# Designed miniproteins, single chains: the designs that were tried, part 81

Each design is a single chain, and the fold is of that chain. pLDDT is the mean over its residues in the fold that is shown.

## One batch from the design tools (miniprotein)

Design m2805
Fold by ESMFold2-Fast:
Structure m2805 (fold): chain A 83 residues (1-83)
Amino acid sequence: SDLEMFKKIIELTKKRAEEEIKDKEVLELVLKFLEEVKEAYENNDLEKLQQAYKELRSKLSQEDLEFFQGLLNKAAEEVYKES
């Protein structure tokens, strides 16, 4: 299911973020975002999803945001390849 694949993407992204993001404050913001996005998808809550994205964009530098987006994209590619 789409939800099952999305949960796998979030779990893989979380694992890779914990391995690759060296800045503790950036890591905490990313992990909070991933948890909020997971909850939003489980509840089909588009407003919560949008709020989580706005919060992340307001607190991360452009460079950190692009790095995190790269991790998320790679995790999605890997999950879709295996599914």
Scores: mean pLDDT 84

Design m2806
Fold by ESMFold2-Fast:
Structure m2806 (fold): chain A 54 residues (1-54)
Amino acid sequence: MITREDIIKGLVSLGFSEEEARAIVQKYVDQGLTYEEIAKRLARELGVEISTFK
């Protein structure tokens, strides 16, 4: 199961700050996306493997 902290760590590994990563995740949570859906969308948008957020 992909958690919020998995997505934050993935984004930080890609050069985002922890604060930016948390803001990005919260934006998508506010849109009603699950963490799985957020990870898939970010992987597609950033051109990385979904395993980046595992």
Scores: mean pLDDT 85

Design m2807
Fold by ESMFold2-Fast:
Structure m2807 (fold): chain A 69 residues (1-69)
Amino acid sequence: SEAEEKVLAVLKESDRPLTAKEIAERTGLSVETVLEAMKKLVEQGKVEIVGTRNGATEISEDTLYRYVG
């Protein structure tokens, strides 16, 4: 829950979609922790996947995420 709050705060402050690696660097969390928080936030509808490479819809380090509200 604290990791989810930190991830949301970074995404809300960004005007551009961010990768899990960028979020990890800004929050001080590990990429693995960010990805686990991201799965929860996407399931809750608070975050969406914006950019998918080669039609992949899976949550990964190379996927772009944005805050929806």
Scores: mean pLDDT 75

Design m2808
Fold by ESMFold2-Fast:
Structure m2808 (fold): chain A 78 residues (1-78)
Amino acid sequence: SAAAARLAAEVEAALAALRPRAEAADPSDPVGEMRRLMEELIATAGPVVAAAAEGQLALADGVPVEEVEARVRAVLAA
């Protein structure tokens, strides 16, 4: 459960870092704010949460699922 403890810590840290960004979000641009929030996650979160956010943006930009899966799997294995 070291992996579970690491993930929990990364999630808590990400939520704490993103709270002020989410509170400052522009409600008139929900899609743009969601993309900016994912970019903030990539910049500020631990490697597992950052890889998940990066993967979500990559999928939105048309990167193949198999490539995104390989990237996330590599981070989880580290």
Scores: mean pLDDT 70

Design m2809
Fold by ESMFold2-Fast:
Structure m2809 (fold): chain A 65 residues (1-65)
Amino acid sequence: AEAALEAFQRLDEIIEKEGLERKVERTPDGLVITVTAKTDEQINELREAGRALEAAGAVRVEIKK
C-alpha cells in the first residue's frame, strides 16, 4: 500500500511539474492511466514510476509522446 502510494505520488509529481496531460480509463482488467510526455527524459521518468505502480496491481500505465 505504501509503495503503491509513493509510486502514484511520484507519477503525479512528474505530471504536475512538467504540465503533462493525464487520462484515466476504466477497463474490465483494471485502470489504464495514459500520460502524454514531451521529451525522452520525461518518458524514462514516467516509465519508471509507471512500472512501480503496475507492480502494485490492477493498473496499467501507457506513455505517449
Scores: mean pLDDT 76

Design m2810
Fold by ESMFold2-Fast:
Structure m2810 (fold): chain A 70 residues (1-70)
Amino acid sequence: EAAFRRGLELFDAGRYAEAIEAFEAALAQQPPASLRPAVLLWLATAYQAAGRPDEAARVAAEYRREFPDF
């Protein structure tokens, strides 16, 4: 959770590369099922904002695979 919160703060500040690192750290900490979809969506959004569309697409594909009905 702390890493996810840090990622949101960095994203809001326009520090997208650092936000990506924080969101990846949040995923590595095995977030609860209730938080995981939010972390994946924000990670994809941060990659898109950083001009990294291939990585954004990869994360979005992971989200669709895990949460197809959402």
Scores: mean pLDDT 80

Design m2811
Fold by ESMFold2-Fast:
Structure m2811 (fold): chain A 96 residues (1-96)
Amino acid sequence: MISKERLEIEVRNAMALIMAAVGKRFGDAEAVRRAVELAEEAARRAIELGDVESLRESARTAEALAEMAEEIGDEETAERARELAEEAREALRELE
């Protein structure tokens, strides 16, 4: 896989987790929503690249974001994150 594109996926997933953790800590639902948007961008790129490790990371990131969104009571954002995790897992299965 292209090292630069994989690094961009890794950075976006890491930023999403940090942003969501900070948002949860301070009750900022907008930060958690923005985190899911970043994770969606990372997952889309991972699917385009067909990179197994990036897809696994994106699925795990999306699952963590869903839990954080549920904890702050944002069920719509939690649902989006769960859908993202499933999309990444489906793409991963096709690459077996």
Scores: mean pLDDT 84

Design m2812
Fold by ESMFold2-Fast:
Structure m2812 (fold): chain A 86 residues (1-86)
Amino acid sequence: SKKLQEAAAKATAYYVLSVGYDTEADIVKRNADRYAEEATPEELEDVQKYLEEAQKKIDEFNALSQKARTEAEKYKAEGDKLEKEL
């Protein structure tokens, strides 16, 4: 049915979004870790500020990933219900 196909498509789309946000969080973390590793002692205050801003971005992407995953699970459950009606 069209409803089953729409539920499956939305579940997939939200899973893809979740993975995308996880990837963005990982990129921010890797860049922050590299910046901290390459920094000189004179740059410590700048490094700390950069790490704090990076952590905020990581937390934001993680929250967006969790929201997308929750939506994906809702549409998967909707699809599972529709399959039982067939």
Scores: mean pLDDT 88

Design m2813
Fold by ESMFold2-Fast:
Structure m2813 (fold): chain A 69 residues (1-69)
Amino acid sequence: MARELLDQGLQLHQQGVQAFQQGNLDQARQLFQQAVELARRAAELGDPNAPLVLQGSQDNLQRVQQAQS
């Protein structure tokens, strides 16, 4: 279960990176927000890789928010 949540979060994170590179800031923001929520749930369930994915998605979400000003 935790691994499945993390795998979904990682896929959303990768889609968010692509959207950000294309300049689709609204789409990138939504994708990174979803990735953060899935990685957070995976971390709560004890997935050892989830904290790294969570941090990366949070960092990218901040970058998108700064770019939307």
Scores: mean pLDDT 84

Design m2814
Fold by ESMFold2-Fast:
Parts: structure tokens; sequence; C-alpha cells
Structure m2814 (fold): chain A 69 residues (1-69)
């Protein structure tokens, strides 16, 4: 969906930011991978959990970057 595309675009942009530590980058990449693997799952709870985890990791990375500015 357009919403899924927007989330993935934001995550990809954040992953390209050189100010991310390996730890922040690894967490965000894992959330992206989980989201992509689970988005077509028949288990709706798993799909929702993966989406919320990705949103949360994007917000955590954004907060981290604001603290580094």
Amino acid sequence: TASDTALLTEATTLLANPQLTPAERARLQAAVDDFLENRDSADTERVVAARLALIGEIEDVRLYLRQQA
C-alpha cells in the first residue's frame, strides 16, 4: 500500500544516515526485514506487530538523531 511504501522509504532514508551507530542501524534493519517477511502473513496479529515494531524503530532512530544534532 501507499502507507507501506512511505514506511519503507523513511526506513531506507534513515538507514543511509551516516550518524547512525551500528546498533541503531542493525535494529532498524531487523525491523524492516521482519516487516517485509510478515506483511503477507495470514496471521493478522503478526502483521500488525511487525508494522508497529517498524514504526517504533523509525521513531526511536529519529529521536536518536535529534539528540545527536
Scores: mean pLDDT 82

Design m2815
Fold by ESMFold2-Fast:
Structure m2815 (fold): chain A 108 residues (1-108)
Amino acid sequence: EERQKRLEERVDEVARALSIGPLLAIGLLKDRYDELVKSGAPEEEIRETYLLLIAAYRVAGKDEEAEKVFKELVERFGLTPQEVAEMEREIDELTARIEKRIAEFDKE
């Protein structure tokens, strides 16, 4: 699907940025989030950027910041406990994908 392809491309972008510098990757994601919110981008794109930002924080070992951003996501979208559990699974999947991609870049 179009959404899946876009997410894969963004995972590659985030992984490459994290391999260069975790603070750089986080800064770029925050800037993109601010731009999407200001431009009135679709909620799905804003949501995807939140998930990528949380995953990037986890990969960088910034668990407290990841938790803070996750709470902001829950509040913004009014997520139920069941939806929160589903979101945690999505974040775990993204985190694993990013870590795997970083390992692939480091071998090059």
Scores: mean pLDDT 78

Design m2816
Fold by ESMFold2-Fast:
Structure m2816 (fold): chain A 89 residues (1-89)
Amino acid sequence: SMEELQQRATELYKKLYEIDPELTKEFMREVNEILRLLAEGKLSLEEAIEKLEELTKKFVSKMKNKEAAELLKELTKVLIELVKQWVAS
């Protein structure tokens, strides 16, 4: 359900924030910009997903902490699923 995905995203965000608050804030700032453009119809769902995946690769490539990198990848997967369900609603 969408509620379960939102809860999972919140849990992953909290864990990532505990490890690296500044990186987590920067990542979410860029995620929110992509989601804003999608909400305004300036990006298609496919383009938004591609940008989220590219953003995640960029951040992961700079990360030295493997646990944080895996949490960020999982957060992105959950966010993509949330966006797909949101657009389908």
Scores: mean pLDDT 87

Design m2817
Fold by ESMFold2-Fast:
Structure m2817 (fold): chain A 61 residues (1-61)
Amino acid sequence: MEEVTIVAVAPTAAEAMRAVAAAVKELEDQGYEILSMELSFATLPDGRVVVTARLLVRRRE
């Protein structure tokens, strides 16, 4: 099992989450299964949204 951290920064939470979803799909396409996902959200002073996704993954192979 491996821990993977994905950080996405975008003008909106929806766009940041779309970037996180794309990164998760890339991991799944590489043979990883997502066991858990923890999300945190922060807003930068300029209004951009930061999404940090902490994933616990397992190689599916």
Scores: mean pLDDT 82

Design m2818
Fold by ESMFold2-Fast:
Structure m2818 (fold): chain A 97 residues (1-97)
Amino acid sequence: MKEEIKKLIREAASLYTAAELLYVAAEFSKEKGLESDEKVKETLDRAIELLDRARDLYRKAAELAKDIDPALAAQLEQEVATVDARKAKVEALKKEL
C-alpha cells in the first residue's frame, strides 16, 4: 500500500511537470509568434490532458493515504488544488487564442 502511494505520487508529479513545461512552451510560442494559434491550442490541450491524469493520480493517492497517513492525504489534496489552479491558467490562455 505505502509503495503504491509513492508510485502514484511520482507518476502524478512527472505528469504535472510535463504539463507545466508544455504550458510554458505554449505561452512563449504565443508571446513570440513562433507558432500558429491552432498549434498553440494543440499544445495546451496536451497540457490539459496531462493535468487531468495528474489530478486523478493525486486523488487516488490521497484516498489510499486517508486511513494510514492523514497528514500525507491532506498534502496530496493540496497538490490536487495546485493542479486545478494550473489547469485554470492553461484554459485561460487557450481562450485568448
Scores: mean pLDDT 88

Design m2819
Fold by ESMFold2-Fast:
Structure m2819 (fold): chain A 62 residues (1-62)
Amino acid sequence: SVSDAEIQADTDASLRRMAETVSKMMSKDDLEKIKKATGFDVNDPNNWLFKTSENPALKTSF
């Protein structure tokens, strides 16, 4: 729905700030281990923080 676009934008901004905070609090070693174990890069904006229209991780229909 159209309201989802606005929610997605706010969610992306919030998650981005959280990811930046986490990456700053954690050591490089810890971040590397998490990335290798889960494939999850918390300090990468191309992470699961993608917008709905551009999140290949979910294989969302275009």
Scores: mean pLDDT 59

Design m2820
Fold by ESMFold2-Fast:
Structure m2820 (fold): chain A 94 residues (1-94)
Amino acid sequence: MKEEFIKLADEIEKKLEELAKQASPETRTVLQRAIGAIRAIKLALEKGLISVEEAYDQLIDTLRDAIAEAEKLGDEKAVQTLREILNKVEEFKK
């Protein structure tokens, strides 16, 4: 449901903001980019520009991109945390 997606996205955004506070400048940039993308997805869903299914797909893609960038930076802790978030989103979508 739309409200359930928005709540999940808000929880993920907050978690990423807390991680960014403790991260290196490079990892923080990756996390801030992901936060920006999540905010854009929420706004598009609220305006009726995308479906709930499209919002989940875009959130999953955003998290996968963040994982790939964190892997390039060698930030194993950020990769692990992002993978845990992604797994939760994929299970929640089902």
Scores: mean pLDDT 87

Design m2821
Fold by ESMFold2-Fast:
Formats: structure tokens, C-alpha cells, sequence
Structure m2821 (fold): chain A 70 residues (1-70)
């Protein structure tokens, strides 16, 4: 679905950003946080949340992570 494609794209961008930091500890922390964010998105979908709601919550959590690690 379009939502799954957007989530995948954002996750790959975040992981690429993490790799670009050349800091193994920060990279691991970002990767672990992204896994949790992705799992939460999957759980929301399984619970019957709309594509729009899942994507909005996912994007918000990714923004919060970026603000914490920059």
C-alpha cells in the first residue's frame, strides 16, 4: 500500500542518516528506536487504525527521534 511504501522510505532515510553519523553507539540507538517505532506502527494497523492515522503517528515519532539525536 501507499502507506507501507512511505513508512519504508522514511525508515530507510532514518537508517541512512544513522549510518552517516559514523558513530556506532548513536547508530545502534537510532536503529533500536526505529525498530520500536515500526513495531508500534504494525500493532496500530493490526488494531484497526486507518492508514492515515498510522502514517501520521509514525511520522510524528520519527520527528521526535530526530530532534532527540541531532
Amino acid sequence: SAMEEKIRELALEMLGFASSLKDPKKQKEIEERMVKILLDASRLRAAGASDEEVLEIFQKRVKELLEEVK
Scores: mean pLDDT 85

Design m2822
Fold by ESMFold2-Fast:
Structure m2822 (fold): chain A 63 residues (1-63)
Amino acid sequence: SPEEKLARVRELLDRIQRLQDEMDALDAAHPGSPEAKARRAQLAAEIGRLTDEVNRLMAELEQ
């Protein structure tokens, strides 16, 4: 169980890193388009959700 939670945390952190890399690439391109703004918002929301799941799993592991 703890090993499975740690594996899940690692998977989630890897996914967060990929989304952050996409955000960085989007920022570097300096897109002024509504599509780019919408994509930033989508990426930020997804990163937030995954971060919340990581925090929940880490809290369970600290018990």
Scores: mean pLDDT 83

Design m2823
Fold by ESMFold2-Fast:
Structure m2823 (fold): chain A 96 residues (1-96)
Amino acid sequence: SPEEEERERERMLELGKRLRELSFEYQDLLVDLAERFPEHRELYRELSLKLNEEGKEFVKKMEEEPENRMELIEEAIKWLEEKIAEVRALEAELRA
């Protein structure tokens, strides 16, 4: 129905917005860490590469399973939130 299509569209837009916000937050954290703790540049590069590789797997799954796209975006959001938490834990350790 038009109402169901509109709800799905709104949900998809909100999920896409959240995914972008988390992606920018992750990038900002790595840039900030590289400025404050430049001695760990190789670690930041490794984290960036690993995120890109794992991110490509989500994109691939969304292309292979378009019917599950919303669920896969929600999984990608949770994955990014976990990656951000890992980087924030690393920041706390580097400050100690």
Scores: mean pLDDT 86

Design m2824
Fold by ESMFold2-Fast:
Structure m2824 (fold): chain A 79 residues (1-79)
Amino acid sequence: DEEKLQKLIEEGERAFEEEDYEKAVRLYMYALMIDPLNQRAIEGALRAAEKLSEKTGQPGFATAVRNTIDAMQANYKKL
């Protein structure tokens, strides 16, 4: 559903603006479950994960999100 994809991206962007980086990552990842090649969702998820890593002092968040996106894209390309 294209409408749901767009809404999830918009809600993710709003959460990022509100500095709720955990919520932003979650919403962008839900968007990527619909379209794992969506550049706006990919960039949003990675940026939010980077901010979450900065806020918590745990750099693993950005790496985990990148690895998850890579896996989702690999599975999508097999279709």
Scores: mean pLDDT 83

Design m2825
Fold by ESMFold2-Fast:
Structure m2825 (fold): chain A 94 residues (1-94)
Amino acid sequence: MMARLEEEARRVGEELAQKLLESAEEGLEELSKTKSQEYVDAVRRAYEVVAERIGEVAREAVLAGGDGHEAALRFARTEGRELLLQTIAQLLAE
């Protein structure tokens, strides 16, 4: 049972991380019309950081017997937004 749960946890985490990155590409395309390439690259990198964290949150939730999708969505709408903005600010700070 554990091996099956661990596989499900990995699949859910990877799926949700990929879904965020695909959604981010649409926003980055729009951003590229008004922002510098340096800014767009910083935002892309920040989304990669958030996607990795969403994958971790989803996997941990599934392994704990919870809903990985619900945990990932809650994180993305709360702490994930703060992480995104903080990461962008850090990457653009010189």
Scores: mean pLDDT 81

Design m2826
Fold by ESMFold2-Fast:
Structure m2826 (fold): chain A 90 residues (1-90)
Amino acid sequence: MDLEFIEKAQKRTEEIVKRQIEIAKEVFNKEDYEKFTKRAEEVLKQAREEFKNLKENIDKLTSEEVREKAAEIIFKVTEELNKIMGEILK
């Protein structure tokens, strides 16, 4: 159950990143789109490492703690993507 939740959270995070890259492609010129994509991929790479660490410690955490930590990773990714988008739009 907890592992399945982490996997769903990771999938949702990957979908969020992919959707933001698609929006960036429609809104930005080629140079700004490439800058956004590179930084967004770095954010996703970091999130994957955090999900990996969460999976490695799943047996030491309560179901509530697993859900809270997974949600924190998703929120952090969303915040970082919005920050990157705002920086490129300047």
Scores: mean pLDDT 84

Design m2827
Fold by ESMFold2-Fast:
Structure m2827 (fold): chain A 82 residues (1-82)
Amino acid sequence: SRVEQARADFEAIFEQAEAFLDEFERTGDLRKLVAAGILLAGGGYQIDLLEKLGADPDVLAALRARYDALRARLKALIAAAK
């Protein structure tokens, strides 16, 4: 379904954001924090859109947990970046 395709694309965005955060922790490249921040900026809106399109509540809960974890990690890395 289109909902399942949108979910797969959203999961790919999370994987890319995590990869940027991992690269920042290895290299100290602040551009990677910016890139992760840009990818995560629409995450809440995208999850809400998936809910309106009829995505499974368990899938939505997992996506929200993943989003919240990545957002928390990003905020911690920004605070520690000195």
Scores: mean pLDDT 81

Design m2828
Fold by ESMFold2-Fast:
Structure m2828 (fold): chain A 101 residues (1-101)
Amino acid sequence: MEALRAAALAVLERLIEVAVSRNPEISEEELEEWRRQAEEVAAALPEATLRAYAVAQEALEAGVAPEELREKADEILAAGESEENKRLAQAYRLAAEIAEA
């Protein structure tokens, strides 16, 4: 559980880095608020979503190309549009967006 929440937080922190790269004039106060919100989200996410984020974080740490991550998301949805597959596909798409930035 703790490791899964840490992985989700890492993905959310990467999203904050992407947002900062697009808005370099962001204040330290706003950045601290975004980080606080990320911690709150990671603490509240259900286990199924945490597992999907952990897979995304592992792919990001492995340096998987954005194109490959998008292909993976498409393959998951092609295999079936279950709620689990939708969550996993969303996680890979999110990872692709982070990796492309």
Scores: mean pLDDT 80

Design m2829
Fold by ESMFold2-Fast:
Structure m2829 (fold): chain A 76 residues (1-76)
Amino acid sequence: MIEELRAKAREAEAAKDYATGGDYYVQAGQALWAQKNFAEAAELYRRAADMYRKAGDYGKADEALINSEIAQEMAK
Protein backbone atom coordinates (compact mmCIF):
# COMPACT_ATOMS: atom_id res chain seq x y z
CA MET A 1 0.00 0.00 0.00
CA ILE A 2 1.31 3.42 -0.99
CA GLU A 3 0.81 5.05 2.44
CA GLU A 4 2.66 2.15 4.11
CA LEU A 5 5.59 2.62 1.70
CA ARG A 6 5.64 6.38 2.36
CA ALA A 7 5.59 5.73 6.13
CA LYS A 8 8.54 3.31 5.76
CA ALA A 9 10.42 5.90 3.67
CA ARG A 10 9.91 8.61 6.34
CA GLU A 11 11.00 6.16 9.08
CA ALA A 12 14.21 5.34 7.15
CA GLU A 13 14.88 9.07 6.52
CA ALA A 14 14.45 9.84 10.26
CA ALA A 15 16.97 7.05 10.99
CA LYS A 16 19.32 8.61 8.35
CA ASP A 17 19.10 5.39 6.30
CA TYR A 18 18.79 7.37 3.09
CA ALA A 19 19.38 4.44 0.71
CA THR A 20 16.44 2.52 2.24
CA GLY A 21 14.32 5.70 2.23
CA GLY A 22 15.01 6.13 -1.50
CA ASP A 23 14.09 2.49 -2.18
CA TYR A 24 10.70 2.91 -0.46
CA TYR A 25 9.97 6.17 -2.32
CA VAL A 26 10.78 4.39 -5.63
CA GLN A 27 8.39 1.54 -4.72
CA ALA A 28 5.63 4.05 -3.86
CA GLY A 29 6.29 5.94 -7.11
CA GLN A 30 6.09 2.71 -9.12
CA ALA A 31 2.74 1.86 -7.48
CA LEU A 32 1.36 5.33 -8.36
CA TRP A 33 2.70 5.01 -11.93
CA ALA A 34 0.84 1.66 -12.26
CA GLN A 35 -2.34 3.50 -11.19
CA LYS A 36 -1.57 6.24 -13.81
CA ASN A 37 -1.20 8.83 -11.04
CA PHE A 38 1.81 10.30 -12.85
CA ALA A 39 1.93 13.67 -11.05
CA GLU A 40 2.19 11.99 -7.63
CA ALA A 41 4.61 9.38 -9.03
CA ALA A 42 6.87 12.23 -10.26
CA GLU A 43 6.88 13.76 -6.76
CA LEU A 44 7.87 10.45 -5.11
CA TYR A 45 10.63 9.76 -7.66
CA ARG A 46 11.98 13.27 -6.95
CA ARG A 47 12.01 12.50 -3.21
CA ALA A 48 13.79 9.21 -3.95
CA ALA A 49 16.44 11.14 -5.92
CA ASP A 50 16.96 13.45 -2.91
CA MET A 51 17.39 10.42 -0.62
CA TYR A 52 19.87 8.69 -2.95
CA ARG A 53 21.93 11.90 -3.27
CA LYS A 54 22.16 12.06 0.56
CA ALA A 55 23.24 8.38 0.52
CA GLY A 56 25.94 9.19 -2.07
CA ASP A 57 24.33 6.91 -4.69
CA TYR A 58 24.38 9.24 -7.66
CA GLY A 59 23.52 6.47 -10.15
CA LYS A 60 20.22 5.67 -8.41
CA ALA A 61 19.59 9.40 -7.87
CA ASP A 62 19.96 10.05 -11.63
CA GLU A 63 17.68 7.08 -12.45
CA ALA A 64 15.00 8.35 -10.03
CA LEU A 65 15.27 11.90 -11.46
CA ILE A 66 14.81 10.59 -15.03
CA ASN A 67 11.71 8.63 -13.94
CA SER A 68 10.38 11.78 -12.21
CA GLU A 69 10.85 13.79 -15.45
CA ILE A 70 9.11 11.12 -17.58
CA ALA A 71 6.20 10.97 -15.08
CA GLN A 72 5.97 14.80 -15.11
CA GLU A 73 5.60 14.76 -18.94
CA MET A 74 2.98 11.97 -18.78
CA ALA A 75 0.98 14.05 -16.25
CA LYS A 76 0.48 16.83 -18.83
Scores: mean pLDDT 87

Design m2830
Fold by ESMFold2-Fast:
Structure m2830 (fold): chain A 87 residues (1-87)
Amino acid sequence: AIANPGKFASRQERLDAIVAAIKTLLDEKRKPKSVRLDVISILRVLVPVHYNEAKDLGEKVEKLVKNGDYAGALALVETRFKEYLGL
């Protein structure tokens, strides 16, 4: 189970938890569609984002994973959530 977001003391700790969860998911080399759905689920549990933002990010991650760009997928998640958290 993913840790409750209220467990984290700082915005940086929340970002680190998101990045770690997504990195673990990407390291499993799952089908792109499964990765998209899992990314959306993780983001909606760890951060209060609107569905459209989570969906858009998930679709972009799916495209990168489909192209074998796992490093780019992880970097995109980290960059977007730094923006959302104001880091």
Scores: mean pLDDT 73

Design m2831
Fold by ESMFold2-Fast:
Structure m2831 (fold): chain A 87 residues (1-87)
Amino acid sequence: MMMTEEEAEKFVESMVEALKEAEKQGPAAFAHMRALLVHEARVMAKRMSKEVLEHFIKLLEEKRKEANPRVAEAIDEIIEALKEEYE
């Protein structure tokens, strides 16, 4: 089943929220969540059309602008992982 743009938007919100909650729990919890979300994003990308994947990346780039530096760095790693799925 292919993901919709609305499902991608909800997933972006869930990822950012999970990163923020993990940051409150400490550096080890944050590192684990970052790695988990990079993996989950790659898995989800395989269920996206190129159009939905491009929209997903743009949403992440927008969330990155509003995030604190640690969360922004984690979002950057997720974006780079997703761009590799295009190549």
Scores: mean pLDDT 82

Design m2832
Fold by ESMFold2-Fast:
Structure m2832 (fold): chain A 98 residues (1-98)
Amino acid sequence: MMERIRELEEEGQELLKKALEAAVKKLGEEKVLELMRRHGAELQARLKSARSNLERAELYGEALLALAREAGLPEEELKAVERAVELVLEIVRLLEEM
């Protein structure tokens, strides 16, 4: 089980890293930080109402996808972010089974 969680974490981190690098290349670091700050503030407000780890993971996923879309990432990078969100949801489900 722990080895599977690690594999999912490593895959998700690599996908998010590539998406972040693409965003920085397109918009520059300062603009990416501005987007992260704005979407992060909105996410923090929504997280105050979250009642489960799964609900929190879903809200994080929605925020990441909204940020990626606003950054204007290409379709391939958007699919990578969608895959990373799916991996996070799978990790949360596996942790709840432990």
Scores: mean pLDDT 78

Design m2833
Fold by ESMFold2-Fast:
Structure m2833 (fold): chain A 97 residues (1-97)
Amino acid sequence: SAKEKAVELGKKFKEEGKLEVVDEDPSSEETALAMLINSGLVNSPIEEQVKYLVAGAAGLDPKKLSDEKFKLLLLNVRFKSLVARTEFLEKAKEIAE
């Protein structure tokens, strides 16, 4: 299914080092930077697909990931490059279609 593909893609992106989900409380500067970079992933037409991708990358069950926890988890998402972020968004859109 599209949801399963999203979870698998998230795991693959983490394994390939294209994104990291930090498990430490980020500094205020790191949180602000992450929010600026990831702001467009919230309340977007692809938000559901992004949620499943992020859950996969974090090793979490997407069915247990609430919208509030998803938004908090986005503060801990770090892309290795703008290219990696663009690929992530393009793949999320492909899964949504």
Scores: mean pLDDT 68

Design m2834
Fold by ESMFold2-Fast:
Structure m2834 (fold): chain A 111 residues (1-111)
Amino acid sequence: MEEEKQRLIDLAVEEARRLAEKYGATPEQIDRAVELARLMVEAFYDEGIGTEELARAVSRLAASMAGADIPLDEQAEAGRKLTELVADHPEAWQRAMDRYRARLAELEAKR
């Protein structure tokens, strides 16, 4: 449902911003964390993986990828949680990552 997809995107965006700010990210890194979290959650939702747990795990990884100083143990925990959430859907994971990478490349080409 479009409303549920948007709710999960909004959750991921809010969480990514909160985590990036908490761990001392610059405004530019915060914007990047939000962008990455949105793209990842949307890609996973489009492949049938749409939960609040996924949105939260993705947000922490997005903040780290954007350059926020997320503690390594928190990054590892988010990675483990994400792996567990997609363990039963390995093909959907691969398709979601391909979709995320394609959308990210498109956005970078527009800059």
Scores: mean pLDDT 81

Design m2835
Fold by ESMFold2-Fast:
Structure m2835 (fold): chain A 87 residues (1-87)
Amino acid sequence: EEAKKKFEEKIEELREIAKEVEPEVQKLIDEVIEALKKGYEEGKVEEYAKIAGPPAVKAMSLLSEKSLELAARVSGLVNEALKAIYE
């Protein structure tokens, strides 16, 4: 229950960041969110973490050109979401 709540909180924060960025980055963050959610729901965390990796890295790269703080925040939230699933 608590792990699920923490995971959902991190996903919600990622969605909020997606609202504040340009459409290309928003699409990449949405891809990360979908992969993380499927990993959690299907119990295939490692498999979907690998699927989430490339779009997360690309989103961070694009964000770092405009805001290193947003890039770091996205990286942190993805890592925290994965840790919440693992526990």
Scores: mean pLDDT 78

Design m2836
Fold by ESMFold2-Fast:
Structure m2836 (fold): chain A 65 residues (1-65)
Amino acid sequence: MEIIVIEAKITEEELAELRRKNLKPALEKGKFVIYVPTEFKSEEEKKEYEKSLERLLKLIEELLK
Protein backbone atom coordinates (compact mmCIF):
# COMPACT_ATOMS: atom_id res chain seq x y z
CA MET A 1 0.00 0.00 0.00
CA GLU A 2 1.67 3.19 -1.22
CA ILE A 3 -0.74 5.88 -0.01
CA ILE A 4 -3.22 6.13 2.85
CA VAL A 5 -5.98 8.72 2.44
CA ILE A 6 -8.05 9.79 5.43
CA GLU A 7 -11.16 11.82 4.66
CA ALA A 8 -11.55 14.34 7.45
CA LYS A 9 -12.01 18.01 8.16
CA ILE A 10 -8.90 19.16 10.01
CA THR A 11 -8.29 22.73 11.14
CA GLU A 12 -5.04 24.59 10.49
CA GLU A 13 -4.35 24.59 14.24
CA GLU A 14 -4.68 20.79 14.41
CA LEU A 15 -2.43 20.43 11.37
CA ALA A 16 0.20 22.68 12.98
CA GLU A 17 0.18 20.45 16.09
CA LEU A 18 0.82 17.37 13.93
CA ARG A 19 3.75 19.16 12.26
CA ARG A 20 5.24 20.07 15.66
CA LYS A 21 5.36 16.33 16.49
CA ASN A 22 7.57 15.73 13.41
CA LEU A 23 4.68 14.31 11.41
CA LYS A 24 4.40 15.24 7.74
CA PRO A 25 0.84 14.68 6.52
CA ALA A 26 -0.41 16.24 3.32
CA LEU A 27 -3.82 17.90 3.33
CA GLU A 28 -5.79 18.03 0.08
CA LYS A 29 -9.34 19.41 0.07
CA GLY A 30 -10.03 18.24 3.61
CA LYS A 31 -8.34 14.87 3.17
CA PHE A 32 -5.24 13.66 4.98
CA VAL A 33 -2.79 11.95 2.64
CA ILE A 34 -0.15 9.84 4.37
CA TYR A 35 2.64 8.33 2.30
CA VAL A 36 3.50 4.78 3.29
CA PRO A 37 6.72 3.17 1.99
CA THR A 38 6.24 -0.17 0.25
CA GLU A 39 9.76 -1.47 0.92
CA PHE A 40 11.73 -1.61 4.17
CA LYS A 41 15.39 -2.47 4.76
CA SER A 42 14.62 -4.62 7.81
CA GLU A 43 11.68 -6.09 9.72
CA GLU A 44 12.56 -3.89 12.70
CA GLU A 45 12.25 -0.73 10.59
CA LYS A 46 8.88 -1.96 9.36
CA LYS A 47 7.63 -2.48 12.92
CA GLU A 48 8.89 0.96 14.01
CA TYR A 49 7.13 2.55 11.06
CA GLU A 50 3.89 0.68 11.81
CA LYS A 51 3.98 1.96 15.41
CA SER A 52 4.57 5.53 14.20
CA LEU A 53 1.70 5.20 11.73
CA GLU A 54 -0.67 3.87 14.43
CA ARG A 55 0.28 6.80 16.68
CA LEU A 56 -0.38 9.26 13.82
CA LEU A 57 -3.77 7.72 13.01
CA LYS A 58 -4.78 7.76 16.69
CA LEU A 59 -3.74 11.42 16.99
CA ILE A 60 -5.82 12.33 13.92
CA GLU A 61 -8.79 10.41 15.36
CA GLU A 62 -8.50 12.30 18.67
CA LEU A 63 -8.28 15.67 16.87
CA LEU A 64 -11.46 14.86 14.91
CA LYS A 65 -13.51 14.21 18.06
Scores: mean pLDDT 56

Design m2837
Fold by ESMFold2-Fast:
Structure m2837 (fold): chain A 59 residues (1-59)
Amino acid sequence: HHHHMEELRRRIREAEEELKAAQAYGDVLRKRTGSPEAKERADRLVEEAQKRYEEAKQA
């Protein structure tokens, strides 16, 4: 109960959920397709979600 903004906690939670979803999608692509392009896109989605999560935690 030391944070001022409920918005900060919501942003962190949403970013974490997005990261988890991106990781799951990437895992499926790696197991099923093996396509370099699909894998690269999955990796980029995870990287973007991770960046948003870290930014939310730092805000």
Scores: mean pLDDT 75

Design m2838
Fold by ESMFold2-Fast:
Structure m2838 (fold): chain A 56 residues (1-56)
Amino acid sequence: MLSPLALRLLEAMIELARERGDTGPLWDYFDEAAERLGLTPEEVAQAKAELEKLGV
């Protein structure tokens, strides 16, 4: 269900949240994770849609 790209982005968001000890929403790390992975605007839009469909 989740593409390899969306999975990598989600994992990067989780790792960033762990590293910062933040208990806030996982979505707060979305932009930083996308920048870390060097994603294009198209890839960002696709991954976001997939994660939203899963209720993340």
Scores: mean pLDDT 77

Design m2839
Fold by ESMFold2-Fast:
Structure m2839 (fold): chain A 88 residues (1-88)
Amino acid sequence: MTYYAEITVDADGKATVKLYDENGNLVREITADSLADAMRALAEWLGREGATAIVKKVTSTAAPSPDSDGIGPALKEALLGKQLVPGG
């Protein structure tokens, strides 16, 4: 089964991943202290379900700084539209 993921990073760097089914129903919400921890938890959950996810949206609510915006532009580009599979 394929899910759709929306990833949000807040001003404190905490990441929230909301996972939706094909009908738009929220099936899982993961909140972690970092994007890396949220992505790890998502991968573990997808592995248990035998499912994949497509990253539909990535946003940051933190104001951009000269050095960091919570999610780097390259990481946003790498995640958008990418199909996430369980670690094989």
Scores: mean pLDDT 71

